# Designed miniproteins, single chains, continued (5), part 12

Each design is a single chain, and the fold is of that chain. pLDDT is the mean over its residues in the fold that is shown.

## One batch from the design tools (miniprotein)

Design m16416
Fold by ESMFold2-Fast:
Structure m16416 (fold): chain A 61 residues (1-61)
Amino acid sequence: SLEDEMQELIDNALNVKGISLEQLKKMRKRLEEQIAKRSTPVLQVMLEQVDKKIKELEEKG
């Protein structure tokens, strides 16, 4: 389902320790594209969380 797919993407972007920066950047781009078409508070929060995760991984690596 769409909800299951979205939850899997969120889990991979936010909770998986081994996720690559490239995968996270692709997730960010998809979220930005969705927000540009239809902005929701949930999508904005997801974008902020993904941006934070990218920042943490770039500083750690």
Scores: mean pLDDT 71

Design m16419
Fold by ESMFold2-Fast:
Structure m16419 (fold): chain A 66 residues (1-66)
Amino acid sequence: SLADELFALLASGRVEEARRLFEEHFESLSPEEKEKVIKALETARKLTRDPAAAELAEEMIKRLRE
């Protein structure tokens, strides 16, 4: 799923790949899919050791909630 893929990329510090994957899919997400992605992003933000990955996750969560 998109949530699982974004989590894996952000947890691994693969920031640019996570950004591209998000941009390709975020406009097509259903409300249910948005909730799953937000939960995955919140978890990735807390677990990642990469400040850039944490910042991107926070940016993505904001865009999905707005």
Scores: mean pLDDT 84

Design m16420
Fold by ESMFold2-Fast:
Structure m16420 (fold): chain A 70 residues (1-70)
Amino acid sequence: SKKIYDKTVEEVSKVDPEAAKAMEKAGKKALEEGKSLEQVINAIAKAAAEHGDEAALAAGRAISRAVKEA
């Protein structure tokens, strides 16, 4: 659900607020373009990775945890 997206952005914002903003922008754009939730998750993960390894790791960990909790 969209909760995976929201939790991932929140966790990255604790590590890199600028990366989190880029992720939110990428996720919003993907949603507005009618992309699937899976494509939205891929878009935010890519945006985090483009900001650096620390943001990429935080995003990956948050996605993995959110999927495990579902």
Scores: mean pLDDT 79

Design m16421
Fold by ESMFold2-Fast:
Structure m16421 (fold): chain A 72 residues (1-72)
Amino acid sequence: MVVSIPMSLLRLLDRDELEKLIKQYEQQLQEAKKAGNKKDEATALRQLGRLYELLEKYEKAKEYFEKAKKIE
């Protein structure tokens, strides 16, 4: 299952920890897609968007939020 982490907790992480979480959620996203689990896919996409916002990569964040919208 994909775990949703609150934004307040994510703000406590440094850049290296945020990038590790991005890689973990990218893997969980691929696993959710293979399993056909739309809820976990949407959760992973939303978490990736939030993580990219914290890294100030707003274009990447926008891509992930748009993908999440299409499957919710």
Scores: mean pLDDT 79

Design m16422
Fold by ESMFold2-Fast:
Structure m16422 (fold): chain A 78 residues (1-78)
Amino acid sequence: ALLELEKELKERKDKLLEEAIKALKEGVPEEEIIEKVAKELKELMEKVRPEYERFNRRVEEDTVGLARRIVEIGKLKL
């Protein structure tokens, strides 16, 4: 259960990175990409929160910071 959630979380983060790279290549403003990724990450973290808390694990609360990191990684892959 927790392992499957961690795998799903990783796969969804990888997809967000791919989407960020595509948006960067299309010339979408970086700040707009960060906002979109942060929103999707927040929804994802709230979905996994109950199971994570059940196992004494914490979800990422700084979704904007995480989105910024994903976009930075995307820039390196351009």
Scores: mean pLDDT 80

Design m16423
Fold by ESMFold2-Fast:
Parts: structure tokens; sequence; C-alpha cells
Structure m16423 (fold): chain A 58 residues (1-58)
């Protein structure tokens, strides 16, 4: 069904975002002074992850 396909795509996007966030958090964690751009990118990815999680709940 179309709903099942959409759910699969959303779960794949959720996993991709979690991986990207994890990599970026490690990069930030090893930096003494991470750039504001890198911190804003992390915030943006976390916001996208929350939106994907809300779509999965529908």
Amino acid sequence: SSSEKKLKELKERELELEIEIGILEIEIGVSENPSEEVLKELERLKEELEKVKEEIKK
C-alpha cells in the first residue's frame, strides 16, 4: 500500500538523520571551539528528525 511505502521512506530518512547527527556530534565533541555554522547545522538536523518522527506517528 502507499501508506506502507511512505512509512518505509520515513524510517529510512529517520535512520539517515540519526547517523548524520551522530557523526556531527562526534565532530563537535572532539573540537575545542566548534563553529556556529556547525552548531546551527546540528540544530537543523535535529529539527528535521523531530518532523520525520511526527510524520511516522501519522
Scores: mean pLDDT 82

Design m16424
Fold by ESMFold2-Fast:
Structure m16424 (fold): chain A 86 residues (1-86)
Amino acid sequence: VTLTLNLSNLNAAGESLASEIANIGESAGGTVTQSRSGDTLTITITNLGPVGYTAATLVLIGKELEGAGMTVSHSGDTTTFTVTFP
């Protein structure tokens, strides 16, 4: 499974979220890649197993991100989370 996380208007909470998701992905045996352009960060985790996918998804859903909007989409075995910070 591939998990993609798109973060826009990146703030301290977004940086913390990015680090947490990347650490979960690496710990679960996934391959983590990151790209940054200004206040936008994209994290892609490939070869993510069910345990790592569940852990990352629960963190994303469970975090109350003040003022952030979140959209989720699925295409094949890829899940994309897009988060826009205030």
Scores: mean pLDDT 77

Design m16425
Fold by ESMFold2-Fast:
Structure m16425 (fold): chain A 87 residues (1-87)
Amino acid sequence: VPVVSVQRTSEEILPGNTTLNITVIWPPSVKDATVTLELRPVSDPSKVTRIVMPRAVRDADGNLVSRFTYVTGPEDHRARLVLEVTR
């Protein structure tokens, strides 16, 4: 039976026009993983944007690797990652 775990990072404030380079690495025992970036404008926190990262790829050592680059808009945003992992 697959075990699914969900982890959320703490929210941090990102200034406008910030470039985010996100890399998440899981060991070979992880079967699948999804990373979602959640953004809330500081001016209107009710307007949440959820960006699902591209599917993770196995490296030469069998680790599951997610890489994602995102540029925020001109407004300051509260940002966090949501990590869903299947073992």
Scores: mean pLDDT 78

Design m16426
Fold by ESMFold2-Fast:
Structure m16426 (fold): chain A 58 residues (1-58)
Amino acid sequence: SAREAALREAARAFARATVELERQDPEAGAAGRAAGESAGAADPAFGAAFDAELAAAA
């Protein structure tokens, strides 16, 4: 659905922003990762896209 596609795109954008943040500020990046994981606990589709994008960016 369009909603699921938008959710996955938001998750990937957030993951990319978190990786970039971690390069500048590891503590803030870790907080971003934790926030993404918490969002993934509430919505598995978000979590799967977030984790996949983090792995691809590593």
Scores: mean pLDDT 84

Design m16427
Fold by ESMFold2-Fast:
Structure m16427 (fold): chain A 57 residues (1-57)
Amino acid sequence: SAEEAQRLAAEGREAVAAGDLEKARRYYTEALRKLGFPESSAEAFAEREVEEAARDA
């Protein structure tokens, strides 16, 4: 659901802030899957989101 996806995305952002990029990728992937993205697309988008978030750190 969208609410679950929002919660998982928040966990992902916390993981980026903590420097745990592997954990962040897993949370973002699960969030995107809850929004209806296929697993392969969710993984690719999650990886890019983590890379972009890490640039600002």
Scores: mean pLDDT 80

Design m16428
Fold by ESMFold2-Fast:
Structure m16428 (fold): chain A 97 residues (1-97)
Amino acid sequence: SVEDYRKRFEEIVKEAKEAAKTDPFLAETLYGLVLIERGVLEVIAKRNPGDAEVWEQLAIATRAAAEIAEILGMPQEVVDRLRKLAEEYEKKAEEAK
């Protein structure tokens, strides 16, 4: 479910935040894994634009990527771009409902 998916990504963000204090390689690895999953979901969503659940999952993964990018101290432009993409995907999910 979308709720289970959201909960899973909230835990990933919490793990990245804790990892950033002591194990920056783990935090960067979690960021990379989230980006891979986001990329897979983007392909699925574009092939199935009427599937609201896939757009919601893509929005969740993209927002998690933005939060981890901020935790890692990435450039603000990267964080802002990911947040805007998440907002666009949220709108596509509403349109598909």
Scores: mean pLDDT 88

Design m16429
Fold by ESMFold2-Fast:
Structure m16429 (fold): chain A 105 residues (1-105)
Amino acid sequence: KLLDMAQVERVMFLMSEAGMDLGELGRAAGAPEEQVSAVVAIMNEAVRRLHALAAAEGQVAEEEAFRILDEALARILAVVPESLRPGVEAVFEELRERIRRIAEE
């Protein structure tokens, strides 16, 4: 399914919120600020990639949005300690569910 520009803007907002949630999760766990900043930067890069696709085409395939998320998740899991992996995966699972609901509108 193709996401229109309004749907993409909502997805970008949700991804930005997820980035903030991940930052707070890291801070609550006592992660160094450099690590928290790295995780937030990965999410901000994913948002920029989604925006670039939408700007070029006026729409984004749902599969492309999930591909960008899967790449961001893999990068974040590579830089966080094993103890934080379940929390990171839970944030991404909730984000995917919310994006699917936007795509069904």
Scores: mean pLDDT 86

Design m16430
Fold by ESMFold2-Fast:
Structure m16430 (fold): chain A 84 residues (1-84)
Amino acid sequence: SAGEAAREGAKIAEEGAKLYKEYKKNPENRENVLKAIGGALRAIGGAVQALLAYKKDPESEEAREGLERAVKALEDAGLKFDAK
């Protein structure tokens, strides 16, 4: 369902954002930079999944909540969802 897809997207976004926040603190360490990039990509991918699920069923409360969780995770991590 759209709600399930959005919820899974939110989980992926939250996990990615957590990795990004953890590893971006020491950018001089090459391994940490790569882990931070991986976290950011995972976070964005999860948010895109949640957004697509919401667009398929915008009346779904679960899909809306999933998208809101994903966006909040990205914002809290300092990943600008509005960056073009």
Scores: mean pLDDT 81

Design m16431
Fold by ESMFold2-Fast:
Structure m16431 (fold): chain A 56 residues (1-56)
Amino acid sequence: SATDALAAQALAALKAGLTEEQIRAGLLAAGASQAQVDAAIAAAKAAGVDAPIVFP
């Protein structure tokens, strides 16, 4: 879904050290709704927590 694509982009941005504020601004500028932005950020955070640590 569009939300999954936005969540992947948000996760990459979080890993790059971007703030939630910068990510929100970027997603809104891309035409995402407030609900999509909130869902994408929540999904990105969940993915970051649930993603297995591959490196010791």
Scores: mean pLDDT 72

Design m16432
Fold by ESMFold2-Fast:
Structure m16432 (fold): chain A 110 residues (1-110)
Amino acid sequence: SIEEYEKKIKENPNDAEAWLKLGNAYMESGDYEKAIEAYEKAVEIDPNNATAWMNLGNAYLKLGDYEKAVEAYKKALEIDPNNPGAWHGLALAYEKLGKKEEAEEVRKKI
């Protein structure tokens, strides 16, 4: 699937969905740094894609970049506040940062 999405991107480098799917494929393979690069391209092309922002947050969370994970999840929730996955990710990122009060407040939204 990675090779298929790379081919699509070579044909159309502004295909935000192909970048999102490439990021998802890298997440499945555990290549979180490449997943971040692909998701960053997806949100650069389509900044109103809440799914891409949430998945970017998930990739940062996997790498232990909790502050960037918080920023990405907040962006996803600005676009779509009815996203339980983004609320859960945000709460977990706050917990990892030791921000217990912020994590508790966020959990009330779930």
Scores: mean pLDDT 90

Design m16433
Fold by ESMFold2-Fast:
Structure m16433 (fold): chain A 71 residues (1-71)
Amino acid sequence: MSTEELQEKAERLLVELYLQGKLSAEEATAVGRLLRQGNEEALELVEKAIEAYEKGDVEKAVEYLRKAAEL
């Protein structure tokens, strides 16, 4: 996956889960900030979250994003 494609998918996932009430605004903002900073651990966790979400595992996607928010 290209960095641009990963960023676009990540932004859409963060907004989607925030609107569904599965992520807080604080959690979504924290992850977005780390991605803009090029944090490698956050990028790895977000990629895993996208993969889980695409497989229909919303709970696992949320868990990965919460781990990223705590970095």
Scores: mean pLDDT 83

Design m16434
Fold by ESMFold2-Fast:
Structure m16434 (fold): chain A 82 residues (1-82)
Amino acid sequence: MSESEKEALKLIKEAEALLKEAQKALKEGKYDEAIKLAEEAIELAKKALTLPVSKEIKLEAEELEGLAGILIGLAKILKEKA
């Protein structure tokens, strides 16, 4: 595994952890916290996508971006109702 691949996997794991915390915050009605955590996860996933990595790693980072985007959208809708 290259240094770029190691760095990308580290960023992806950090993004996964942030997305998990964002999901927890969303379930607890902490919508602003959920949005911030999901935005941080997107930033880390985007950094991983700038690195020369395998197609598999790129797909994982893209999936994280998509899931985080959906969570942000849902949190914004729920915040309007809260």
Scores: mean pLDDT 85

Design m16435
Fold by ESMFold2-Fast:
Structure m16435 (fold): chain A 56 residues (1-56)
Amino acid sequence: SELKKKLLEAIGRVLRAIGDILDAELNGSSQEEIDKLQKELEEKKKELKKIDEEIK
């Protein structure tokens, strides 16, 4: 279904954002850069939650 595809894509975006944060932490990025990535993750998590609620 289209909703299932949308859900999987949203999950992929969240996982990728987590990977970006881990890479930034491992490479010693500034706290400001990490905070920016955390905000991006929170936006992707909100989108995922909205899609998940539409399916349930």
Scores: mean pLDDT 84

Design m16436
Fold by ESMFold2-Fast:
Structure m16436 (fold): chain A 95 residues (1-95)
Amino acid sequence: SLRREVLLVGAEVGLLEIQVILAKKYPESFTLEDYERLIKQAEEVLKRAREVLEKVKADPNATPEDIAMAEQTVRDAERVLEDLKKLKEEIEKSK
C-alpha cells in the first residue's frame, strides 16, 4: 500500500523530530559526529519521502488526501533537515 509507505517514512521523520527536540533541550549531550550522522539520516529520509510523493502523484488510485499526506511528510522532512543543520552550526560555536 502506498499509504503504508507514506506512514512508514512519516514515522522515520517523527523519530528525527524527537532527536531535534532532545538536541534543543540537551545540546551538550550531542556531539558534532551525532549531528553529522543525523543529517545524513535526514537526507536519506527526505530522498525517500520525495520518491514516495512521486509514486503517490503517479498512482491513478491515489486520493487528494494521500497526496496531501505525502506532501506534508516531505515538508516535515525538509524542516527536520534544516533544524539539524542549524543545531550543528550552533554546537560548532558553543563552548
Scores: mean pLDDT 87

Design m16437
Fold by ESMFold2-Fast:
Order: sequence, then C-alpha cells, then structure tokens
Structure m16437 (fold): chain A 97 residues (1-97)
Amino acid sequence: MEAEEVEELAKEAAKAAIKSGNATQGTAAAIAAAGAAFMARLVAEKAPEELAREALEEAKELLKKALEAAKKGDTEEAIRYAAEAANKLAEALLKAL
C-alpha cells in the first residue's frame, strides 16, 4: 500500500520537474523519481515487511519534499530529495539480501 503512494508521488514529482522549463535538470529529476518508483516496487515485493514499511515511509516523505521543490521551480532540491528516496529504498533492498 505504501509502495503505491511512493509511485504516485514519484510520478507527480517527475511531471512537475519536466514542466519546470529547465530541460537538463528536469530530466535528471524525472530520472531520479523514476528510480525511486522502481525501487519502491522492488522493496514492497522482496524486502521483509518491517524493512519495507520503514523504507517506504521515509521515501514517501522525501518524495513529498521533491514534489514541493519541483512545484516551486527548485529543480536542484527536487533532484536531491528524489535521489535520497531512491537511495533509502536501495539500502532496504540490499539489507534484504
């Protein structure tokens, strides 16, 4: 259930970043958000429930910040938050090994 929220936030953050009018940074933010969405799905499918829940909650908060930054045109901040979300999800997946 949290994975769906992370995917939706990542999708909205990517759309907002692309619409920023800064093609290079908007593309980078969209790629970072797409990575977070992909990792969220993997974490939900493969990680133990406790690790998945914690990682998805943290990713959701970071993607909310990414979306807010993208909406106000702060594309660098949006990239940073989206990348942090992807990294937290990747760390949870690695711990599941």
Scores: mean pLDDT 76

Design m16438
Fold by ESMFold2-Fast:
Structure m16438 (fold): chain A 75 residues (1-75)
Amino acid sequence: SFEEELEKEMQKKLAERIAEIDADETLSPEQKAAAKRGLEMEMQTTLILKLYEHTGDRELAQEKIREMVKKEEEG
């Protein structure tokens, strides 16, 4: 439940900030894509750290890090 609540909160914040990036007419489509990617990585890193601090589960943290790295490599 903590992980689910944390993921839901982070997804909401991510969606709000993505909308702000999309509304920024000074950014090119490529700059918007890069900003969104950076934001997603920032949020994912924060989620992993908070989960580890709360659970102490090293295996879970390592799994989440591997998922993050795989997503970076794929796009």
Scores: mean pLDDT 79

Design m16439
Fold by ESMFold2-Fast:
Structure m16439 (fold): chain A 65 residues (1-65)
Amino acid sequence: DKKRFEVMRESVKLYEEKLKEIRKEIEALSKTLSQKQVDEVRRKKMAEASTEIGKIAEERLKELE
């Protein structure tokens, strides 16, 4: 249980750091792109980050079983 909780918590921290990086990229892009284009890029990057981190967490959890 504790090891599984630690894997999930680590995944949350990785996702939060990824969100910070995406936010910085979006701020830079917002100076040259329209709001709609910026929102679309943000959605794509956030979805990709969530999927990637989720797969890593599931693989690590399987190794703990």
Scores: mean pLDDT 79

Design m16440
Fold by ESMFold2-Fast:
Structure m16440 (fold): chain A 83 residues (1-83)
Amino acid sequence: LDEKIEELKKKAEEAEKQKKYREAAEYYLSVAILLEQQKKYEEAIEALKKAAEMVKKALGDSPEAQEEVRELEERIEELKKKL
């Protein structure tokens, strides 16, 4: 499982480097979900923050970006309650 998380992180970083921000956001979100399942909440929060950053870069100031970022920020706050 840790191997899967590391592979997804590398794919997220590669997508981010190529400015494929939507793809990077999806990989970071997948990383966060797997980390949350392992109860690694601090690392999951970090991955969700990266996903939100990628969404902002992909969609800019659009209403869709604002909605997705808000949902990710709400998930971050919920995970902070488990720390």
Scores: mean pLDDT 84

Design m16441
Fold by ESMFold2-Fast:
Structure m16441 (fold): chain A 106 residues (1-106)
Amino acid sequence: GPPVAVASASTSPAAQTVAAGAPATLTVTVDNADDVPVDLVVRLQDAATGEIVDAALLTVAPGRSTHDVTFTPTKAGTYTVTAEARAVGRDATPLAGADATITVTA
């Protein structure tokens, strides 16, 4: 189907460092330019293993909105945060502007 229409996406902070087991909070801002609500999928991936270790699923109404996402990784390492917008009958839209990095210390 047609891709989900997103005008802009960003994540803050773009990089952060937390201790293992401590919460890492990100604010994802998205401008949903589509006429339907979309599912925002935010994934936490271990950069060393490629494993998706956690994900947040949020519903985003048309228009600009901000969403806090918290991950609590327990294993030290470097993690990549990626975001994607999905809707039924639409192709998923990767949100490259919303990528972030979390460094987890032992």
Scores: mean pLDDT 86

Design m16442
Fold by ESMFold2-Fast:
Structure m16442 (fold): chain A 58 residues (1-58)
Amino acid sequence: MDGHIAGTRAVKKSTENGDSPEKTAENVAKAVSEALGKEAEAEAEMIDGNPAVRVTVR
């Protein structure tokens, strides 16, 4: 599964749980990291006060 599909599913699940935007970014980062495994990593971060996910390719 690619990171895009994993991220989309994490957003949907987080929204259904009523999570904050910050919690949603953390859930997306975790799902993307799990989907990409050892090839890349994903981290939740804040950009100008907005939650974001950074993906780093190894």
Scores: mean pLDDT 68

Design m16443
Fold by ESMFold2-Fast:
Structure m16443 (fold): chain A 65 residues (1-65)
Amino acid sequence: SQAIEALKQALKLEPSIADLLKKAIEALQQGDIDKAIAYLEEALKKATNPRAKALIQGALRLLKR
């Protein structure tokens, strides 16, 4: 999915939030969209890289609608 691909790219750019991004990807693979959104919103609060933030925001937009 486009969301998972974006999050894998964000993970490479921002190692400090890698655990949160991995948990979000795992939740998406299990079909738990609400749990994935919660992890991504937490990751976005901690992210500092502008490209990683944009990728996480893009994934959130895809998951919410």
Scores: mean pLDDT 84

Design m16444
Fold by ESMFold2-Fast:
Parts: C-alpha cells; structure tokens; sequence
Structure m16444 (fold): chain A 74 residues (1-74)
C-alpha cells in the first residue's frame, strides 16, 4: 500500500543516515549526539507527512532501530 511504502521510505532514509553516522563518527559521544539529532529530524518529518496511525507504526520501528544502534556504541 501507499501508506506502507511511505513508512518504509522514511525508515530507509533514517537507517541510511544512522549507518553513515556510525561508520563516519569514531567518537561514541559525538555519534550518540548525531543520532539524537537524526531522530528529532526524522520524527518531525514523519509527523508532517504521516497520519497518526502511520506515525505510530513508524515510531515503534524507529525506536527499535535506535536501540540497536545505541547498543553498538556502548
């Protein structure tokens, strides 16, 4: 569906940004800060583009991705 496609597109953009941060920033504290900024930016964009139902699905998947990436930096 178009709704599922939009969520996937936003999550792919977010994951690509996180992968670049983790691969590019060697300092763990700087990487965590960059991830926080990426989360805020992705969340704002999703809130502007998605319905409440779609945003809830996006947010749950986003939280899982963030938790995984942060675990790799500790």
Amino acid sequence: SEEEKKIEELLKEFEAELDRIVQTISDPQAAVEAIKQAVLRATKKAADELSEEQFNKFSRRLAEIVAERLAQLR
Scores: mean pLDDT 82

Design m16445
Fold by ESMFold2-Fast:
Structure m16445 (fold): chain A 111 residues (1-111)
Amino acid sequence: MSYAKLARILNSKGKLEEAIEEAKKALKEDPNDAEAWNVLGQVYYKQGKLEEALEYYEKALKIDPNNAEAWNNLGQVYKKQGKLEKAKEYYEKALAIQPDNERAKKNLEEI
C-alpha cells in the first residue's frame, strides 16, 4: 500500500496524527503526490486549521487540477469561512470535472 493511500485510510478513521505522518512520508518520497497534499488538507480542515487546509488543497490542485475531490474540499473550507459565493464556484468546478460527485452535489444544494 502507498503511504498516501494509507494516510487516506487513517484520515477516514479519524486517526489524524497518524494520517499526517503517513502523508509526510509520501511527500518525502514524492513531493508531487497530489493525494498526499489533499489528505493533509482534509486533516487540517478537520482540526479547524483553515488557512493551512487551503494551502495544502492549492498544492494538490496545482499538481492535479482535475481532482474533483480537492475542488469540493476547497469549497467546504470557503463555506466554513462564510464565503458562500466562492464555495459555490468551487463545488461547480468539482461537478464540471465529475458530474456524479454526490458530495459536491449535496454541498451545492446546501448553499
Scores: mean pLDDT 88

Design m16446
Fold by ESMFold2-Fast:
Structure m16446 (fold): chain A 55 residues (1-55)
Amino acid sequence: SSLLKRVQQLIAEGRYEEAIELLRKSTDPAVKQTAYDMVLGLPDKEVEREIASLL
């Protein structure tokens, strides 16, 4: 998914607010499942918790 690539790029760039906003707008279960794996790798626990709330 092009959405997943964009989210991954934003996280890699440290642009967490934009990544979270894209995830909030998604209703795709595949995107939410991939977001779970991203959460497990994040150094920022607040960002981790915010993304996890979308799953």
Scores: mean pLDDT 68

Design m16447
Fold by ESMFold2-Fast:
Structure m16447 (fold): chain A 56 residues (1-56)
Amino acid sequence: SLADELYERYLARARGQSAEVADREAAGLATDLLSAGFSPEEAERLAREVVREAGA
């Protein structure tokens, strides 16, 4: 799905980066999801997952 493609793209950019970079990439994912018509709840959920997984 588009959401999965965006999630994986932003996660790949955030992995191995600082927390500051991970937060910026997560914000970018949320913006792109909202622009694509996804709900604020879904955008927020996936953005949090990027930050969590990038720090793993």
Scores: mean pLDDT 86

Design m16448
Fold by ESMFold2-Fast:
Parts: C-alpha cells; structure tokens; sequence
Structure m16448 (fold): chain A 89 residues (1-89)
C-alpha cells in the first residue's frame, strides 16, 4: 500500500471514529516513513482533509512534541494521542 493510500485509510478511520483501525494505519505509516518530518506531513495531510473547526488549536501541543521527537515509540505514543483527540471532537 502506498503512503497516499495509507493517508486515505487514516482519514476514513478518523471519520468513522474507529480508533483501533486508525492506530493500525498509524503503525503502518511509522513502518514506512523514516523521519519525524515525513510522519508529521502525513498526519497534517490526513487531519487537514477532515476540515474540523478548531482541530489545529487542540493538536498544536502534540504536533510540537511530534516534530521534536526522534524515538519511534515516542512518535507512536504521540500519534495515538493525536488520533484520540481528533476522534473525541
């Protein structure tokens, strides 16, 4: 599956509020992308596609932490928190 297809699957999982599916897609993105910058770009593309008012204000602290993180497991933890935050909106 391409990165673009994974981003599309993440968008669909988030729209359906399917936390478990969204986490699985995030894990696949983490396995395919090698830098935190690429992961941030993929997440921004997915969440931007949802067009949720005020989402960026709620996600700003998590996006800052994601951009500073170099540890794969810490990046995974932050991605799961982003997914949870978006689904709860």
Amino acid sequence: MSIDELIKELVEALRKRDFEKAKKVADELLNKLTSSEQIVQAVLAAIGSLDIPGVWKKLAPLLVELNKSTDKEKIREILYQIIETVIEL
Scores: mean pLDDT 81

Design m16449
Fold by ESMFold2-Fast:
Structure m16449 (fold): chain A 67 residues (1-67)
Amino acid sequence: SDEDVEELSRALGVELTPEQKEAVRKFLDELAKEAGITTPEQRRALVRRLAAGKDVEELLKAAKSIS
């Protein structure tokens, strides 16, 4: 889970604060639940897809809103 947050942080080119990391983790957990993702492999695939997209900034904004 923390590794997923670190990968998104690297994709954004920024270092996330502990509070931002928690917000991103909670957002990913919620998104995974909505998508029916239960395995670490499926979650990693989701994270890589988000990191590769232009929506990385949008993901961070959404994570801050959910927390």
Scores: mean pLDDT 69

Design m16450
Fold by ESMFold2-Fast:
Structure m16450 (fold): chain A 68 residues (1-68)
Amino acid sequence: MSLEELKEEAERVARELEERARELEKQGNTKEAQKLFRMARSIRRAIESGDETLILVAIHEGRRELER
């Protein structure tokens, strides 16, 4: 997988976390929503770093949270 493909995947995971966070906010689950927003921001920081290992870890952790 190229670095560009990893960045695209990380962007998708971040967007899915943000969408789930917005649904949680609508349900009044503000604490869980804030957790997911923080995770999405961490993923974007990994993308900006250009560090392949950090991006891979961020994708894995984000996907694990989405499976909850």
Scores: mean pLDDT 84

Design m16451
Fold by ESMFold2-Fast:
Structure m16451 (fold): chain A 77 residues (1-77)
Amino acid sequence: DILRGVADIYRAIGNLLVEKGDPEGAVKFYEKAAELYEQSGDKEGAREAYRNAADVYENLLGDKEKAQEFRKKAEEL
């Protein structure tokens, strides 16, 4: 599935942006990855991407409300 392949790339970009110290960029790519995983039917990929975004929001951006929103999205899949 092309969509799943693109989602994998976006998740990898998110991971790279975390390593480079760009958490705001990282969450945007994790969100895009999660949406593409959902469109491809890969619920596990979407959960992982949503959890990655939640972890960044909580631990790097200090945004607990956004972290809870993304954890809820992961749990509802």
Scores: mean pLDDT 88

